# Designs tried in a protein design run: designed miniproteins, single chains, continued (4). Part 12

Each design is a single chain, and the fold is of that chain. pLDDT is the mean over its residues in the fold that is shown.

## One batch from the design tools (miniprotein)

Design m12408
Fold by ESMFold2-Fast:
Structure m12408 (fold): chain A 68 residues (1-68)
Amino acid sequence: GAAERLRALAAELSRDPRFEVELLGEDTLRITNHGSVEHLIALALRLIGDYPDLEVSIEGDVITVRAR
């Protein structure tokens, strides 16, 4: 389900020291960017392409991925 996919994504992204990853409950993943704006944009575009069934939103240095 969505929760399992978000946990897998959290584990993957946690390997990159430029990102701080927080799983909020079962349906929401928050990613804080400590790298450049280019790193944030590259991740956001990848997430939109790879997870079209999830809601991806960007606010400042934070990307939020949510199950719809």
Scores: mean pLDDT 81

Design m12410
Fold by ESMFold2-Fast:
Structure m12410 (fold): chain A 60 residues (1-60)
Amino acid sequence: KPTVEERLKIHQEISKKLYEEMKKAREDAKKRGLSQEEVDRIMTEILKKALEEYEKKLKS
């Protein structure tokens, strides 16, 4: 079971990775001229993967 400190560390690591991936995806979308709907779809997939990883680490 993760301690409070371990949970905070996991949250910080996942949040940092999520932020960087979303930033890269947003910049790529601008370069490609994607619509807001397409950007939202990409962002949703990034968020889903981050949530799954977070839940998996907490469950451990």
Scores: mean pLDDT 79

Design m12411
Fold by ESMFold2-Fast:
Structure m12411 (fold): chain A 66 residues (1-66)
Amino acid sequence: REELEKRLEELEQEGLELAEQGKYKDASEILALVSQGRKLLESGAPPEEVEKILREAEEKLREARE
């Protein structure tokens, strides 16, 4: 629960850093996934659904760094 919130906050920060680097498309995609993950967490969705969104955002972040 709290660990998922922290990971979402970290991904949001990393997405904002990508925007500062001019990688706006990658940043917007990651931030959209973070927003989706937060909505799932607020609605009481199973942790597995939030983890799936986190993994997608983490993979996009990795690709954006290439």
Scores: mean pLDDT 79

Design m12412
Fold by ESMFold2-Fast:
Structure m12412 (fold): chain A 74 residues (1-74)
Amino acid sequence: AVEYLEKAIEAVKAGDLEKAKEYLGKAEEEVRRMPDQAKAMAVLELLGKAQEALKAGDKEAAIEYLRKAKETVE
């Protein structure tokens, strides 16, 4: 999950929204397979907020939510 979250942040910074969405989807898939269900739910909520920020064109908010998701996984 951490690797895909880092790649998603990098893609957002580069303005590559297509790659950002791809890496977000892969991160969500890995998070859903985590044994810690409470932690998985917290991370999925943050990923959902990052995705909505990307749809709104708010790159700064998207990066903040992705960083929080990465911090929560660790």
Scores: mean pLDDT 80

Design m12413
Fold by ESMFold2-Fast:
Structure m12413 (fold): chain A 81 residues (1-81)
Amino acid sequence: DEYLEKGRELAGRGELEEAVEYYEKAIEADPNNAEAWHNLGHVLFLLERYEEALEYYEKALELDPNHEEAKRNLEYVKSKL
């Protein structure tokens, strides 16, 4: 997924707000892509938007209940609220 890959690259460079835009496009293209929801949550976490990050991690976990990284990140974000 081109949007997902572009979002990852932008996030890796610290272009967090631009990464959000591309992850949102990835979700628009495929709303069942657990990885896109997870990555959007992670970028929001880095932006310290913890309540939004929580919602998106929960969505990722609904789509992929065995996503170990999403489980750990969800627990961590809960500790920040």
Scores: mean pLDDT 85

Design m12414
Fold by ESMFold2-Fast:
Structure m12414 (fold): chain A 87 residues (1-87)
Amino acid sequence: ATPADLETVFDPEAMREEELRAMFRTLAAAGLPPERVFYMLLSEERIEEIREIAAEAGVTGRFVRPSAADEARVRALIEEGRAAEAA
């Protein structure tokens, strides 16, 4: 899957503040910084757009380019979650 294919799973623009906080906690528990996941799942243009919204809501973070290991780990977690919901 491309980063765009994963956007519908973790779309911060579509998520409410409470949902964003829950996602941040889940990613932190998995050892993944939320800003790397956002960079992986969204285009740079969308990341810049949501950064302002996040800052206004009091949620700030650095968006950094993910490593290949981070990308593989996020994809594994998403597929695992999808498999669990499909079962």
Scores: mean pLDDT 52

Design m12415
Fold by ESMFold2-Fast:
Structure m12415 (fold): chain A 55 residues (1-55)
Amino acid sequence: LVEKAEIAEKQGDYKAAGELYERAAKEGEASLEKAAEAFRKAGDYKKAEELEKKA
Protein backbone atom coordinates (compact mmCIF):
# COMPACT_ATOMS: atom_id res chain seq x y z
CA LEU A 1 0.00 0.00 0.00
CA VAL A 2 2.74 2.50 0.93
CA GLU A 3 4.63 1.73 -2.31
CA LYS A 4 1.48 2.35 -4.38
CA ALA A 5 0.87 5.63 -2.51
CA GLU A 6 4.45 6.76 -3.26
CA ILE A 7 3.95 5.99 -6.96
CA ALA A 8 0.69 7.98 -6.97
CA GLU A 9 2.50 10.97 -5.39
CA LYS A 10 5.21 10.85 -8.06
CA GLN A 11 2.50 10.84 -10.73
CA GLY A 12 0.85 13.89 -9.12
CA ASP A 13 -2.23 11.95 -8.02
CA TYR A 14 -2.22 13.22 -4.44
CA LYS A 15 -5.84 12.20 -3.80
CA ALA A 16 -5.10 8.56 -4.65
CA ALA A 17 -1.89 8.78 -2.61
CA GLY A 18 -3.85 10.07 0.41
CA GLU A 19 -6.40 7.25 0.15
CA LEU A 20 -3.63 4.65 -0.12
CA TYR A 21 -1.70 6.10 2.84
CA GLU A 22 -4.94 6.15 4.88
CA ARG A 23 -5.45 2.45 4.14
CA ALA A 24 -1.78 1.72 4.93
CA ALA A 25 -2.17 3.50 8.28
CA LYS A 26 -5.24 1.35 9.03
CA GLU A 27 -3.07 -1.75 8.45
CA GLY A 28 -0.23 -0.35 10.60
CA GLU A 29 2.07 0.28 7.61
CA ALA A 30 2.05 4.12 7.69
CA SER A 31 0.93 7.12 9.75
CA LEU A 32 -2.30 9.08 9.35
CA GLU A 33 -0.11 12.22 9.23
CA LYS A 34 1.33 10.99 5.91
CA ALA A 35 -2.19 10.51 4.53
CA ALA A 36 -3.18 13.99 5.75
CA GLU A 37 -0.18 15.56 3.97
CA ALA A 38 -1.19 13.91 0.69
CA PHE A 39 -4.80 15.11 0.99
CA ARG A 40 -3.55 18.64 1.77
CA LYS A 41 -1.47 18.61 -1.42
CA ALA A 42 -4.58 17.41 -3.29
CA GLY A 43 -6.47 20.47 -1.99
CA ASP A 44 -8.72 18.43 0.32
CA TYR A 45 -8.02 20.43 3.48
CA LYS A 46 -11.10 19.18 5.34
CA LYS A 47 -10.10 15.53 4.91
CA ALA A 48 -6.50 16.38 5.87
CA GLU A 49 -7.67 18.04 9.12
CA GLU A 50 -9.87 15.04 9.99
CA LEU A 51 -6.92 12.66 9.57
CA GLU A 52 -4.59 14.92 11.60
CA LYS A 53 -7.07 14.82 14.49
CA LYS A 54 -7.05 11.00 14.40
CA ALA A 55 -3.26 10.86 14.33
Scores: mean pLDDT 77

Design m12416
Fold by ESMFold2-Fast:
Structure m12416 (fold): chain A 102 residues (1-102)
Amino acid sequence: DPRARAQRLLDEEIEKYGIKLTPEQRERAVELLARADPRVLGVILLLLSTGDFEGAELVAELAVLMRETGRWDEAALARLRRLAAEGDLEGLRALIEELRAA
């Protein structure tokens, strides 16, 4: 069950790192993690742990586009991880637009 797995992963991170989420943010995080590609789960969890829900949503959307376009390569993943680690939401949006245009 992807949702049950997502709940366990999120609860572990909340307890371990003292993350403060509203009930609405927790539900959004669970749904995001449940539908996320396994290759980007670590990046999404990192962003959620810093309270960056917008970044987490952008990473999930980018992973869907990468899967649909077949652009799962080390350079693309490295760009994604760098932009996420820097909190570069504009860069993440630009990468999404680049992949949609391709």
Scores: mean pLDDT 74

Design m12417
Fold by ESMFold2-Fast:
Structure m12417 (fold): chain A 63 residues (1-63)
Amino acid sequence: EAEKYEERIKKNPNDAEAWYNLGLALFKEGKLEKAAEYYKQALKLNPDYGKAAKALGEVLEAM
């Protein structure tokens, strides 16, 4: 399922929602370090992305 969001990012690297959803998929798979990187990318593209900020906090707490 992560592959779906990776394809979206290949077509549009500025798709903050795709970065967030890819991070969420990886977090559910237990890939915490990669999930954190992708949440950070979503926030870099949209600093007001509250869902990504909350998810980043949760993944850093789990590390």
Scores: mean pLDDT 82

Design m12418
Fold by ESMFold2-Fast:
Parts: sequence; structure tokens; C-alpha cells
Structure m12418 (fold): chain A 59 residues (1-59)
Amino acid sequence: MTKEQAIKAAEGAAKMAEALGRPEAAKRAHDYLEQAKNAKTEEEAEKYALQAVRSLGLE
């Protein structure tokens, strides 16, 4: 996953958490999104993006 793709995935997770009315999940997804944006490598960005998605409790 590229860094840009990881950031978009984390943004999607944050927006979905907001749409589902899950404020704690939204906060965690936003925290991981910020970490993905600050990641120095694609691997690190992907790691944070996956954590953002997992914070939704979907997969």
C-alpha cells in the first residue's frame, strides 16, 4: 500500500466511524490517520491505516 493509499484508507475509516455514530472509534481512527500522515515510510503508514480500520470493529 502506498502512503497516499494508506492515508485515504484511514480517512475513510474515520468518516465511517463518524457516520456510524461511534465517537470513540472516530477519535481513534483520527489519531491513526494523523500518525499515517506523519509516517516516514509506506510500511509505517500502512500499519496505522490498518489500525484505523480495525478500530471500527469491522475486520
Scores: mean pLDDT 78

Design m12419
Fold by ESMFold2-Fast:
Structure m12419 (fold): chain A 68 residues (1-68)
Amino acid sequence: MELDPEVEARIRATLDAFVRALHAGDKETARGYLAELRRLVDEAPLTPEQRAVLESIIADGEALIDAL
């Protein structure tokens, strides 16, 4: 199973933007990108392994935002 190239590109871009927002200390922008990442994960036809990795990233991201 493989991701749609457009979906894969959007997930990568969203993760990059999220990390930049975290480093900038922009909690509001980081929450927005994390919400978009959750939406992409919910809509994408992911393998269980891909979903587990992305869900782990989302959980870690929530903890990092809460620490800001």
Scores: mean pLDDT 79

Design m12420
Fold by ESMFold2-Fast:
Order: C-alpha cells, then structure tokens, then sequence
Structure m12420 (fold): chain A 68 residues (1-68)
C-alpha cells in the first residue's frame, strides 16, 4: 500500500543521505533527510513517523562522525 511505498522511499533517501554525509556533501544530505522526514510525516502513522525521524537523525549523525 501507500505506507509500504513510503517506507521504501524513506529508506532509499536515507541511504543516499548517509552516502552524502560520508562524502562531506552536507547540502545534499540535508535535502535528502528533509525529503525523507516529509514523506514519513505525510504517509506514516504518527508513532512510526517519530521513530523514522529518530532513525534518520541517528544514521546521518553516525555517518558524519565516521567521516570526521
């Protein structure tokens, strides 16, 4: 359904955001992370969207730290 499609798009955007963070492309990382968050807020239940936002923040932060 629509939620399953949203979860797939979020994961694809998050993988791209993590790659951008590792390359030091913070502008692309911020854009992709924002798109993933907007999809989560629009298509997922509130509780799941909150967990997705936390996951995005965690994985992006780890990628930045690992690149430092």
Amino acid sequence: GEEEKARKEIEELLEEAVEAARKGDLETMQRLAKEAIEIAEKYLPEEEAKKVKEEIDRRVTLAIIESS
Scores: mean pLDDT 84

Design m12421
Fold by ESMFold2-Fast:
Structure m12421 (fold): chain A 87 residues (1-87)
Amino acid sequence: SEEERNQLALDIFNALSYLTAEELIKLAEQAGIKVEKGEPRDLALNVYNALKNATEEQLKKFIELAQKAGLIKVEEIDGKLVITPAT
């Protein structure tokens, strides 16, 4: 659903908030997600908007890449993906 997709995008963004915007952009581009490269102050918001507008397949690829890079932990609890920082 749209609510589930929006929640997933928010959970990903929050779990990776400890990274720089530049690191997030690199990860997003590897997942095929295009991020607007405007003003430096807007980069974090541009990343969030790109994740929110990404396809389900692009979001899944982004999660997979972040998990393989050791940046996040991904668990399935009652059929839901739970994403946390790898700390």
Scores: mean pLDDT 78

Design m12422
Fold by ESMFold2-Fast:
Structure m12422 (fold): chain A 68 residues (1-68)
Amino acid sequence: MEEREKEELRRRAEELLARAEKVRALGDEGVARARAAGLEGEAAAAREATDAVAQALEDEARALLAKA
């Protein structure tokens, strides 16, 4: 694989990791808001949903880095 292609894969992986961090931060806010309202089920669902999305982004980034 050409070096430029590897650099592009690394850049995309970094963007995905940054997005995953933002998703986790938004999830933390959503969980805190739901708990403040006494909505434990919504808090749990928000945590599971944001963790799943962040994990998928992290897995995609890891796959790109493995190809770089």
Scores: mean pLDDT 83

Design m12423
Fold by ESMFold2-Fast:
Structure m12423 (fold): chain A 66 residues (1-66)
Amino acid sequence: MKPPEEWPLEELVKRALEQLDRLEALGLTEEAKALRESLERAYEKGNKKMVVNVLKAAETLVKVAE
């Protein structure tokens, strides 16, 4: 599989939103909200590296919370 840094921006945003939905389901609503705001800002600016950082942060929080 390609590393996240090689994925299209749209795929990264989709994956990040999936992880944010999981965080909300786990009760980490405030953390999900903060990361969602960061994701929206990164996407608006076209900052792919920041979108990858949000995705990795969300995945880490999901793994720790499960």
Scores: mean pLDDT 80

Design m12424
Fold by ESMFold2-Fast:
Formats: sequence, structure tokens, C-alpha cells
Structure m12424 (fold): chain A 68 residues (1-68)
Amino acid sequence: PLSPAERTRAEVDEGAAIVLRDAEKHLTPEQAAEVARLVGELRDAIVAGRPWAEITRILQRLEDVARA
């Protein structure tokens, strides 16, 4: 059985894998690399229990890259 932190990490990793797979199909290599970096930052922030305001800022940056 996983600890709560390990379970959260596993769920975030699963979601990240889906997002990165989709990004690679539709974005330029440069945009896909930026999304990968931001997804990693988001994953680390969630696992570390960072404030929701910080997580929201990372999500906003992800949206900005995805729209560009």
C-alpha cells in the first residue's frame, strides 16, 4: 500500500503522462518541452503540498503556453 503522499504522486504522474502525450501530438517541440517543464514543476508543487495559490500560478503558465 502507498502512503498518502506516494498515492498523490502516482495520481499526478498518471495525469502528467496523459498531458505530455497529448502535447507531443499537437505542439511544437519547443512548446512540448516547456509544457513538460511546467508539468514537472506542478507535480513537485502538489507532492510537496505547496499552497493552492502557487499551484494555480503554474496552471496559468501551462494554459498560456498551450494557447500560444
Scores: mean pLDDT 73

Design m12425
Fold by ESMFold2-Fast:
Structure m12425 (fold): chain A 61 residues (1-61)
Amino acid sequence: SDDALTQTLAQASRLAQEGRYDEAVELLLQAADEFEKQGDLETAKQLRTAAEFIRRVAERR
C-alpha cells in the first residue's frame, strides 16, 4: 500500500494516546523490519526513531 507508512504511524499514535506504549513500539519495530526487508532503510530508520521516542516517553523521562 502506498499509504502503509501513514497507516502504521496513525495506529501507533492511537496506541500511545491510550497508554499502550509497548504495543505502539512493537508495531513500529515490526513495520521497520518490513521496510528494511524491502530495501527502504531510511523509512526503517525513521520508524525505529519513532519507537525509541515512544519508549522514552513511557519511561517518564
Scores: mean pLDDT 82

Design m12426
Fold by ESMFold2-Fast:
Structure m12426 (fold): chain A 72 residues (1-72)
Amino acid sequence: SKAVEDAKKALEADPNSAEKQYNYGKALKAEGKYSEAAEAYNKAIELDPNSAYALGAKHELENVNAKIKELA
């Protein structure tokens, strides 16, 4: 979708941004791409574990991990 494409383009411009990884994860989650969203959220946490984006990513991971379990 356009949201995923836009987030991916932003991430390509700034690949080490916790914010861009978090936004990419949010876009993937909105499309039901839970495993890919989890990867993006984990990258956001790795890049800046004390940022607001890492805190948001940890919160989002609770939801996407629950969805992954439901789909298993």
Scores: mean pLDDT 85

Design m12427
Fold by ESMFold2-Fast:
Structure m12427 (fold): chain A 75 residues (1-75)
Amino acid sequence: MAEIEKAMKETMELLRKAVEALKAGDDQSAIEYLREAIEKAKKVRELAEQAGDEKTVALAEGMIHQAEEYLKYLG
């Protein structure tokens, strides 16, 4: 449980940093934060799937798709 909460918090912080980088016109930093956020969100999804937490799985999948969409716009 604590590991999922930690990974979720790290994922949200990376997404926040990516958005701030995009607002600043720093596309390179945004791409790096988005890639890291996707990897963290994938870990959250795997842990949530093992725990049977469908709500957290859906939330993690939503974050992955949102980050992938931003990456598509950047490159």
Scores: mean pLDDT 84

Design m12428
Fold by ESMFold2-Fast:
Structure m12428 (fold): chain A 78 residues (1-78)
Amino acid sequence: MDFEMGRSAARVALPLGPEVAVTASVNMVQIMADTKGPQSAMEVGRGAAEALREAGWDEAAERVMRRTQEIVQRYTQQ
């Protein structure tokens, strides 16, 4: 499931710090937007943000959600 894919991407990057976790999560959101569309991208973004919040990185989670919404918005104009 795309949400779980997002959680996994963030969790794998957690030991590398919040900047790497945000970058990895946003890259996964972009890949999913390009390959499966905006709904899958949103699910990945939500999963990644949830994993970051569980780790106590609320600011990183907010950055992932902001970037996810920007990416999804570009794909919903069609």
Scores: mean pLDDT 82

Design m12430
Fold by ESMFold2-Fast:
Structure m12430 (fold): chain A 60 residues (1-60)
Amino acid sequence: SSEIQQQIKAGEEEIKKIKEQTEKLLNDPNLSEEQKKKIKEAAEERIKSIQKKIELLKSL
């Protein structure tokens, strides 16, 4: 139970870090609009994957 709770917490913290890092990159004037779009899409897919894992862990 505690191990599952730790994994859920780690996943939630990873999502927060991805969002913060993505926001910083999206505000970088040296990156093109195409690069920013790809960064945002990749971040959204990673967040979705982590959220799915958290949901599975919560069902255990």
Scores: mean pLDDT 88

Design m12431
Fold by ESMFold2-Fast:
Structure m12431 (fold): chain A 74 residues (1-74)
Amino acid sequence: GPSTGPDPLEAEKLIEEGRYEEAVEIAEKALERITDPNSPLRALALEILGRAYEKLGRLEEAKKYFEEAQAIRA
């Protein structure tokens, strides 16, 4: 569906463009604005943040965020 909040999808686009540090910043800001701990948007932002950290070689941070996203989806 049409997106009215570009933050998680914008972070994904930045990952596709190789702009991983900027993707982290946008995803973190999206996560801060999402107050519902069980929101699908929160899970999406956490997955995108994990992917960006993985691309930066920060595997421990990536794992942490992937596990948090999985906990919401489980």
Scores: mean pLDDT 77

Design m12432
Fold by ESMFold2-Fast:
Structure m12432 (fold): chain A 69 residues (1-69)
Amino acid sequence: SARDQEEQRILEGFERAVKAKDSAAALKGLEELAKLGYVDALQRALEILERYGADPRVIEYARRLLEEL
């Protein structure tokens, strides 16, 4: 579906930002997923952050976004 394609696009861009250690781009991706209410994609984004050992502040922000949904 168009939603699945959008979720995948955002997650792919997010994973590239995390690999590049671009915290600003990663935060924008998390905010976009939260605004769209893509809870499952936000959970996958958190898993990506943890897998790549991202900045603990970015990981904590992702956890807070999930708690607010």
Scores: mean pLDDT 85

Design m12433
Fold by ESMFold2-Fast:
Structure m12433 (fold): chain A 98 residues (1-98)
Amino acid sequence: MYEERIAANPDDAQAWLDLGELLLAQGKYEEAVEYFEKAFELDPNLNAIDYIFLGLAYLNAGKKEKAIEWAKKGLELARKNNDPWLEIFAESVIKAAE
């Protein structure tokens, strides 16, 4: 279980991301935000999709300004990586928050 992974290896950024994604899928948006933020504190070199998921978690938690901020970070990284799917995903989160 992801919680067991975190307890065994609290510096495992991927374990925090995996649980954040699970919480987001379960509609536990505020808790998902906390776990994604912890992952970014542990590893600042996370992927574009992880920034976009944090933006989506903030959006669903009702924090629109932070949703736009994090989704824009994901969008810029997706553009640098030439990932048109992640660009569309990030833009959809930004548009929903505006």
Scores: mean pLDDT 80

Design m12434
Fold by ESMFold2-Fast:
Structure m12434 (fold): chain A 63 residues (1-63)
Amino acid sequence: GAARKAALERARADAEALGAKLKEQLGPDAKVEIKETDDSVTVTVSNAEETRSVTFYASDYLL
C-alpha cells in the first residue's frame, strides 16, 4: 500500500545517509551496498578489514 511504500522510501533515505557516513569512517575504498525488500532496507559498508551492516524496517516508519 501507499503507506508501506512511503515508509520504505524513508528507510532508504536513512540507509543512504548512514552509508555515506560509514564510508567516511571506513575510507574512500569502502564498498557500499543497499539491499531493499518489501519490509526493509539494509545498508552494508565493507572494506578489507571490517563490515558494518544496519537494517531499517518499514514498520519503524509506519504510523
Scores: mean pLDDT 82

Design m12435
Fold by ESMFold2-Fast:
Structure m12435 (fold): chain A 100 residues (1-100)
Amino acid sequence: MSVNEKLAEVLREAAERLRELARRAKSPEAAAALERAAEAFEEAAEAIEAGENIHTKITGMAMHALAAVVEAEEAGDLEAAEEARRVLLETLRRVDEILA
């Protein structure tokens, strides 16, 4: 499997986790932000598979994930915020391992 294919797989797995979290979110605002983050992860995966700049796409995806963490915290959904943060950090770790 190519580096781009491995990265895309990691991002799609993270997107699914964020979508599952959105379905369990306590607030509509947190759910919407988590869905937007999941879409950003999926778009990053597609762009990386298409040969677009990996660093730029990972940065954009991470910003959307952080926005979802903030939205969940502001909505008082601390469990969703914690899980979203864990998904982001685990994804970044796996990306670093693939790029090493």
Scores: mean pLDDT 86

Design m12436
Fold by ESMFold2-Fast:
Structure m12436 (fold): chain A 76 residues (1-76)
Amino acid sequence: SAARAEAERHYQEGLELARQKKYEEALEHFDRALELDPEFREAWWYRGEVYLALYKETGDEKYKELAEEDFARAAA
């Protein structure tokens, strides 16, 4: 579908931004990918990895909880 193709583009942009440690921008793209395709397991998983990276950098338990939720959605 057109929505899945657009979701895939946002997912790939999010991955590239995450590799550059541009986590806020990466989250915007993963959020858009999941808005377009809520069944996109890989986008749930890699958004979780970005949240886990933010938890590691900040120590904020909120990011750990968000990561665990995203990993659970990816595994569903």
Scores: mean pLDDT 90

Design m12437
Fold by ESMFold2-Fast:
Structure m12437 (fold): chain A 76 residues (1-76)
Amino acid sequence: DEAEEARRWGEEGDPAAVEPLIALLSHPDPAVRRAAAEALGRIGDPRAVPALIRLGSDPDPAVQRAALRALLRIEA
């Protein structure tokens, strides 16, 4: 399950997970996109910033909030 995998990667903080997590931000399931955004926020790698900015326009409000929180953690 991609959402569970994304959550584990965020908890582990492995920088090798950043590119796979960025790919999950385009997943059709909003639960997966939300989990990937949260994980990228925990890791704090600026490589995720352009993808998270795009995710700020996501139709799912929970995904939008996760992206904004992740950006705040990385850039602030």
Scores: mean pLDDT 84

Design m12438
Fold by ESMFold2-Fast:
Structure m12438 (fold): chain A 95 residues (1-95)
Amino acid sequence: MDGLILELRGLFRSRADGIKQYIKQILSSNPELQQKLIKEVDELLEKVEEYLKKASEAIKKGDYEKYREYVRKAYELVDKMDELLQEAQDLAEKL
């Protein structure tokens, strides 16, 4: 794993942890919904780590095009985590 991939991994893990903590706070009265959304964040983070691993493998092979594609896919999954945070906020307002 290169330095950039290690930094991105740390940032994305930190972001996922922050989102999960916030979901726990705003949905404290609804444990089923809290658990469902936390699980979805964990599943997205697992996919992010898979794409970062693939990006690291691509760069080792000199495949800069696949490296960029896998990093882009990792960012798209992080954007989906932010969408889950927004969903949690919207649901908390309706509860």
Scores: mean pLDDT 86

Design m12439
Fold by ESMFold2-Fast:
Structure m12439 (fold): chain A 60 residues (1-60)
Amino acid sequence: SKELTIQFLVKFAGLSEEEAKKVIEMTEKGATAEEIAKELGISVERAARLMEAVRVFSKV
């Protein structure tokens, strides 16, 4: 569920709704952790964790 993924990223990862949508869209398009990190101004390690959350929640 895309809405559940957005809610998780906003509530538990501290992202804005706009940032959450951007992480989801970039992950779905096959972006790298480095590309997401640059886009959001966060660390590569944090970007990788957010991508994993998107992948896990996309299966629910």
Scores: mean pLDDT 81

Design m12440
Fold by ESMFold2-Fast:
Structure m12440 (fold): chain A 67 residues (1-67)
Amino acid sequence: SAMEEAARAAAERAVAAAEESIRFLTDREAQLAAARNVAAAVERAQGPEYGREVLARVEAAVEAAAA
């Protein structure tokens, strides 16, 4: 459905934006804050289930970039 497609697109965009931000951050606290802010915005727009999925993906991206 259009709603599912939009939710997926928002999640992909959130992960991409977090990965881009992380490229310029060296402080783990700042990386996690950026990740959680994006996830919170998605949760407000699309609900807690999709927000949780986005949070997991973005936190995984932070861990990958921090190594």
Scores: mean pLDDT 73

Design m12441
Fold by ESMFold2-Fast:
Structure m12441 (fold): chain A 79 residues (1-79)
Amino acid sequence: DKEKEEILEALEKFTEEFLKELKELGADEESIEKVKKIKEEAKEKIRKAETPQKALEYAAEAFSKLLQIKAEVKKKKLA
């Protein structure tokens, strides 16, 4: 499925850049591990998705969770 492959590649690329950004922000190992777990779970859901639209929904959920982790990392730095 070409569209699923594109979604998986986009998620992988986004997560690689996101991990670099979090490390620059001084994220702890726990935060890094959460990002990796979200990526792996999202990849499985996308691969099993019945339609490209459903795969996009799973990718969007993963992006939302990743952004929440970044917000938590930033909040810890401000505290």
Scores: mean pLDDT 82

Design m12442
Fold by ESMFold2-Fast:
Structure m12442 (fold): chain A 94 residues (1-94)
Amino acid sequence: GEKIYERGVVLGETAANLRVIGLDIDEELRRRRGIVLDEAERAALKDEKARYLLTTPARAAIRLGEKFNDKEVVEKGKAELAAAEAALAAARAA
């Protein structure tokens, strides 16, 4: 159980970091081309990065638990996802 959960979290963290790097590269390429993001576009990009970083590890753990029919890993992942979504909502309110 625990090894499946840990592997899911690591895979999800890696995927989230790669996604955020891709978004950072795209933002930098737009900047170099003289494309100015408005305030709403900048806020949306910041929210998207935070959402990937906070929720992807738990989502990956759930998927891996489902693949191996490990109900305990799925339930733990769902609890962590709920906590991550609450943290994201708090960050959006700040």
Scores: mean pLDDT 86

Design m12443
Fold by ESMFold2-Fast:
Structure m12443 (fold): chain A 80 residues (1-80)
Amino acid sequence: DDYNEGIKAFKEKDYEKAIEYFEKALKKDPNDAKTWLNLGLAYFKLGDYEKAIEAFEKALELNPNNEVAKENLEEAKKKL
């Protein structure tokens, strides 16, 4: 499962590999809010705040009550 491989890479701090797996997961299921959230977190760890914001906004579009996505979106916006 591409999502689980992405989570494994993220835990190993291989954020570039995590992004590749999360993007593959999203090609199969583009409306998976949790995958968009984790894609944003991986971009945030790499310092790509613009890409992190895009991913967090998509996660919130799909699940507006996700407090983790809201908090991380605000944090990423502060980095710009």
Scores: mean pLDDT 90

Design m12444
Fold by ESMFold2-Fast:
Structure m12444 (fold): chain A 76 residues (1-76)
Amino acid sequence: MSIEELIKKGEEALKAGDYETARKYFAEALSQAPGITPEEAERIASLLVKAVKDGIITPEQAGEAARQLAAAYRAA
């Protein structure tokens, strides 16, 4: 599954209120970027999911943040 597909599934899980599934998809997407360790991907995914749960950002904003982070690490 591509990074884009994983991010989209994470956004869908967030909209459904399935925060654990969303965290797993975002962590998997981020871990595909060179330079992001699996541990760091899990931490970032957890922070994004918590921000949506706390009403700080939307599911779409969380997906965009994950996409930008993955792209930045790929381009470096």
Scores: mean pLDDT 82

Design m12445
Fold by ESMFold2-Fast:
Formats: C-alpha cells, sequence, structure tokens
Structure m12445 (fold): chain A 56 residues (1-56)
C-alpha cells in the first residue's frame, strides 16, 4: 500500500476522495499511523476529521 499517495489524497478538496484515502490508510495500520498523527493537528478541520477516521 502507498502511504504517501494516500496521505496526499487525505488533503484533497473532495470529501469522497478524502474518505477513500482514509479507508486505505486504515487498512495499512501501523505504518500509516505515524504519517496520520501529524495530520490530526492540521489547520483544516476536514483534514483532521479524515485522519481521525483513518485511525479508528
Amino acid sequence: ANVAKSVELLQHESKSVRLAAAAGLKEIGQDALEALIPLLKHEDPEVRKAAAFALK
């Protein structure tokens, strides 16, 4: 799984694309968690929500 590409898509302007990327990162597990933790502090609340969804 490509963590870097999914992290880019998590910041996409489309909510559907962000949710699809979050689901992909959730499947990856541990390696994705380290990339997702900084995104929980992102300035955009929608990006923070998508990152939080990926962590569940």
Scores: mean pLDDT 77

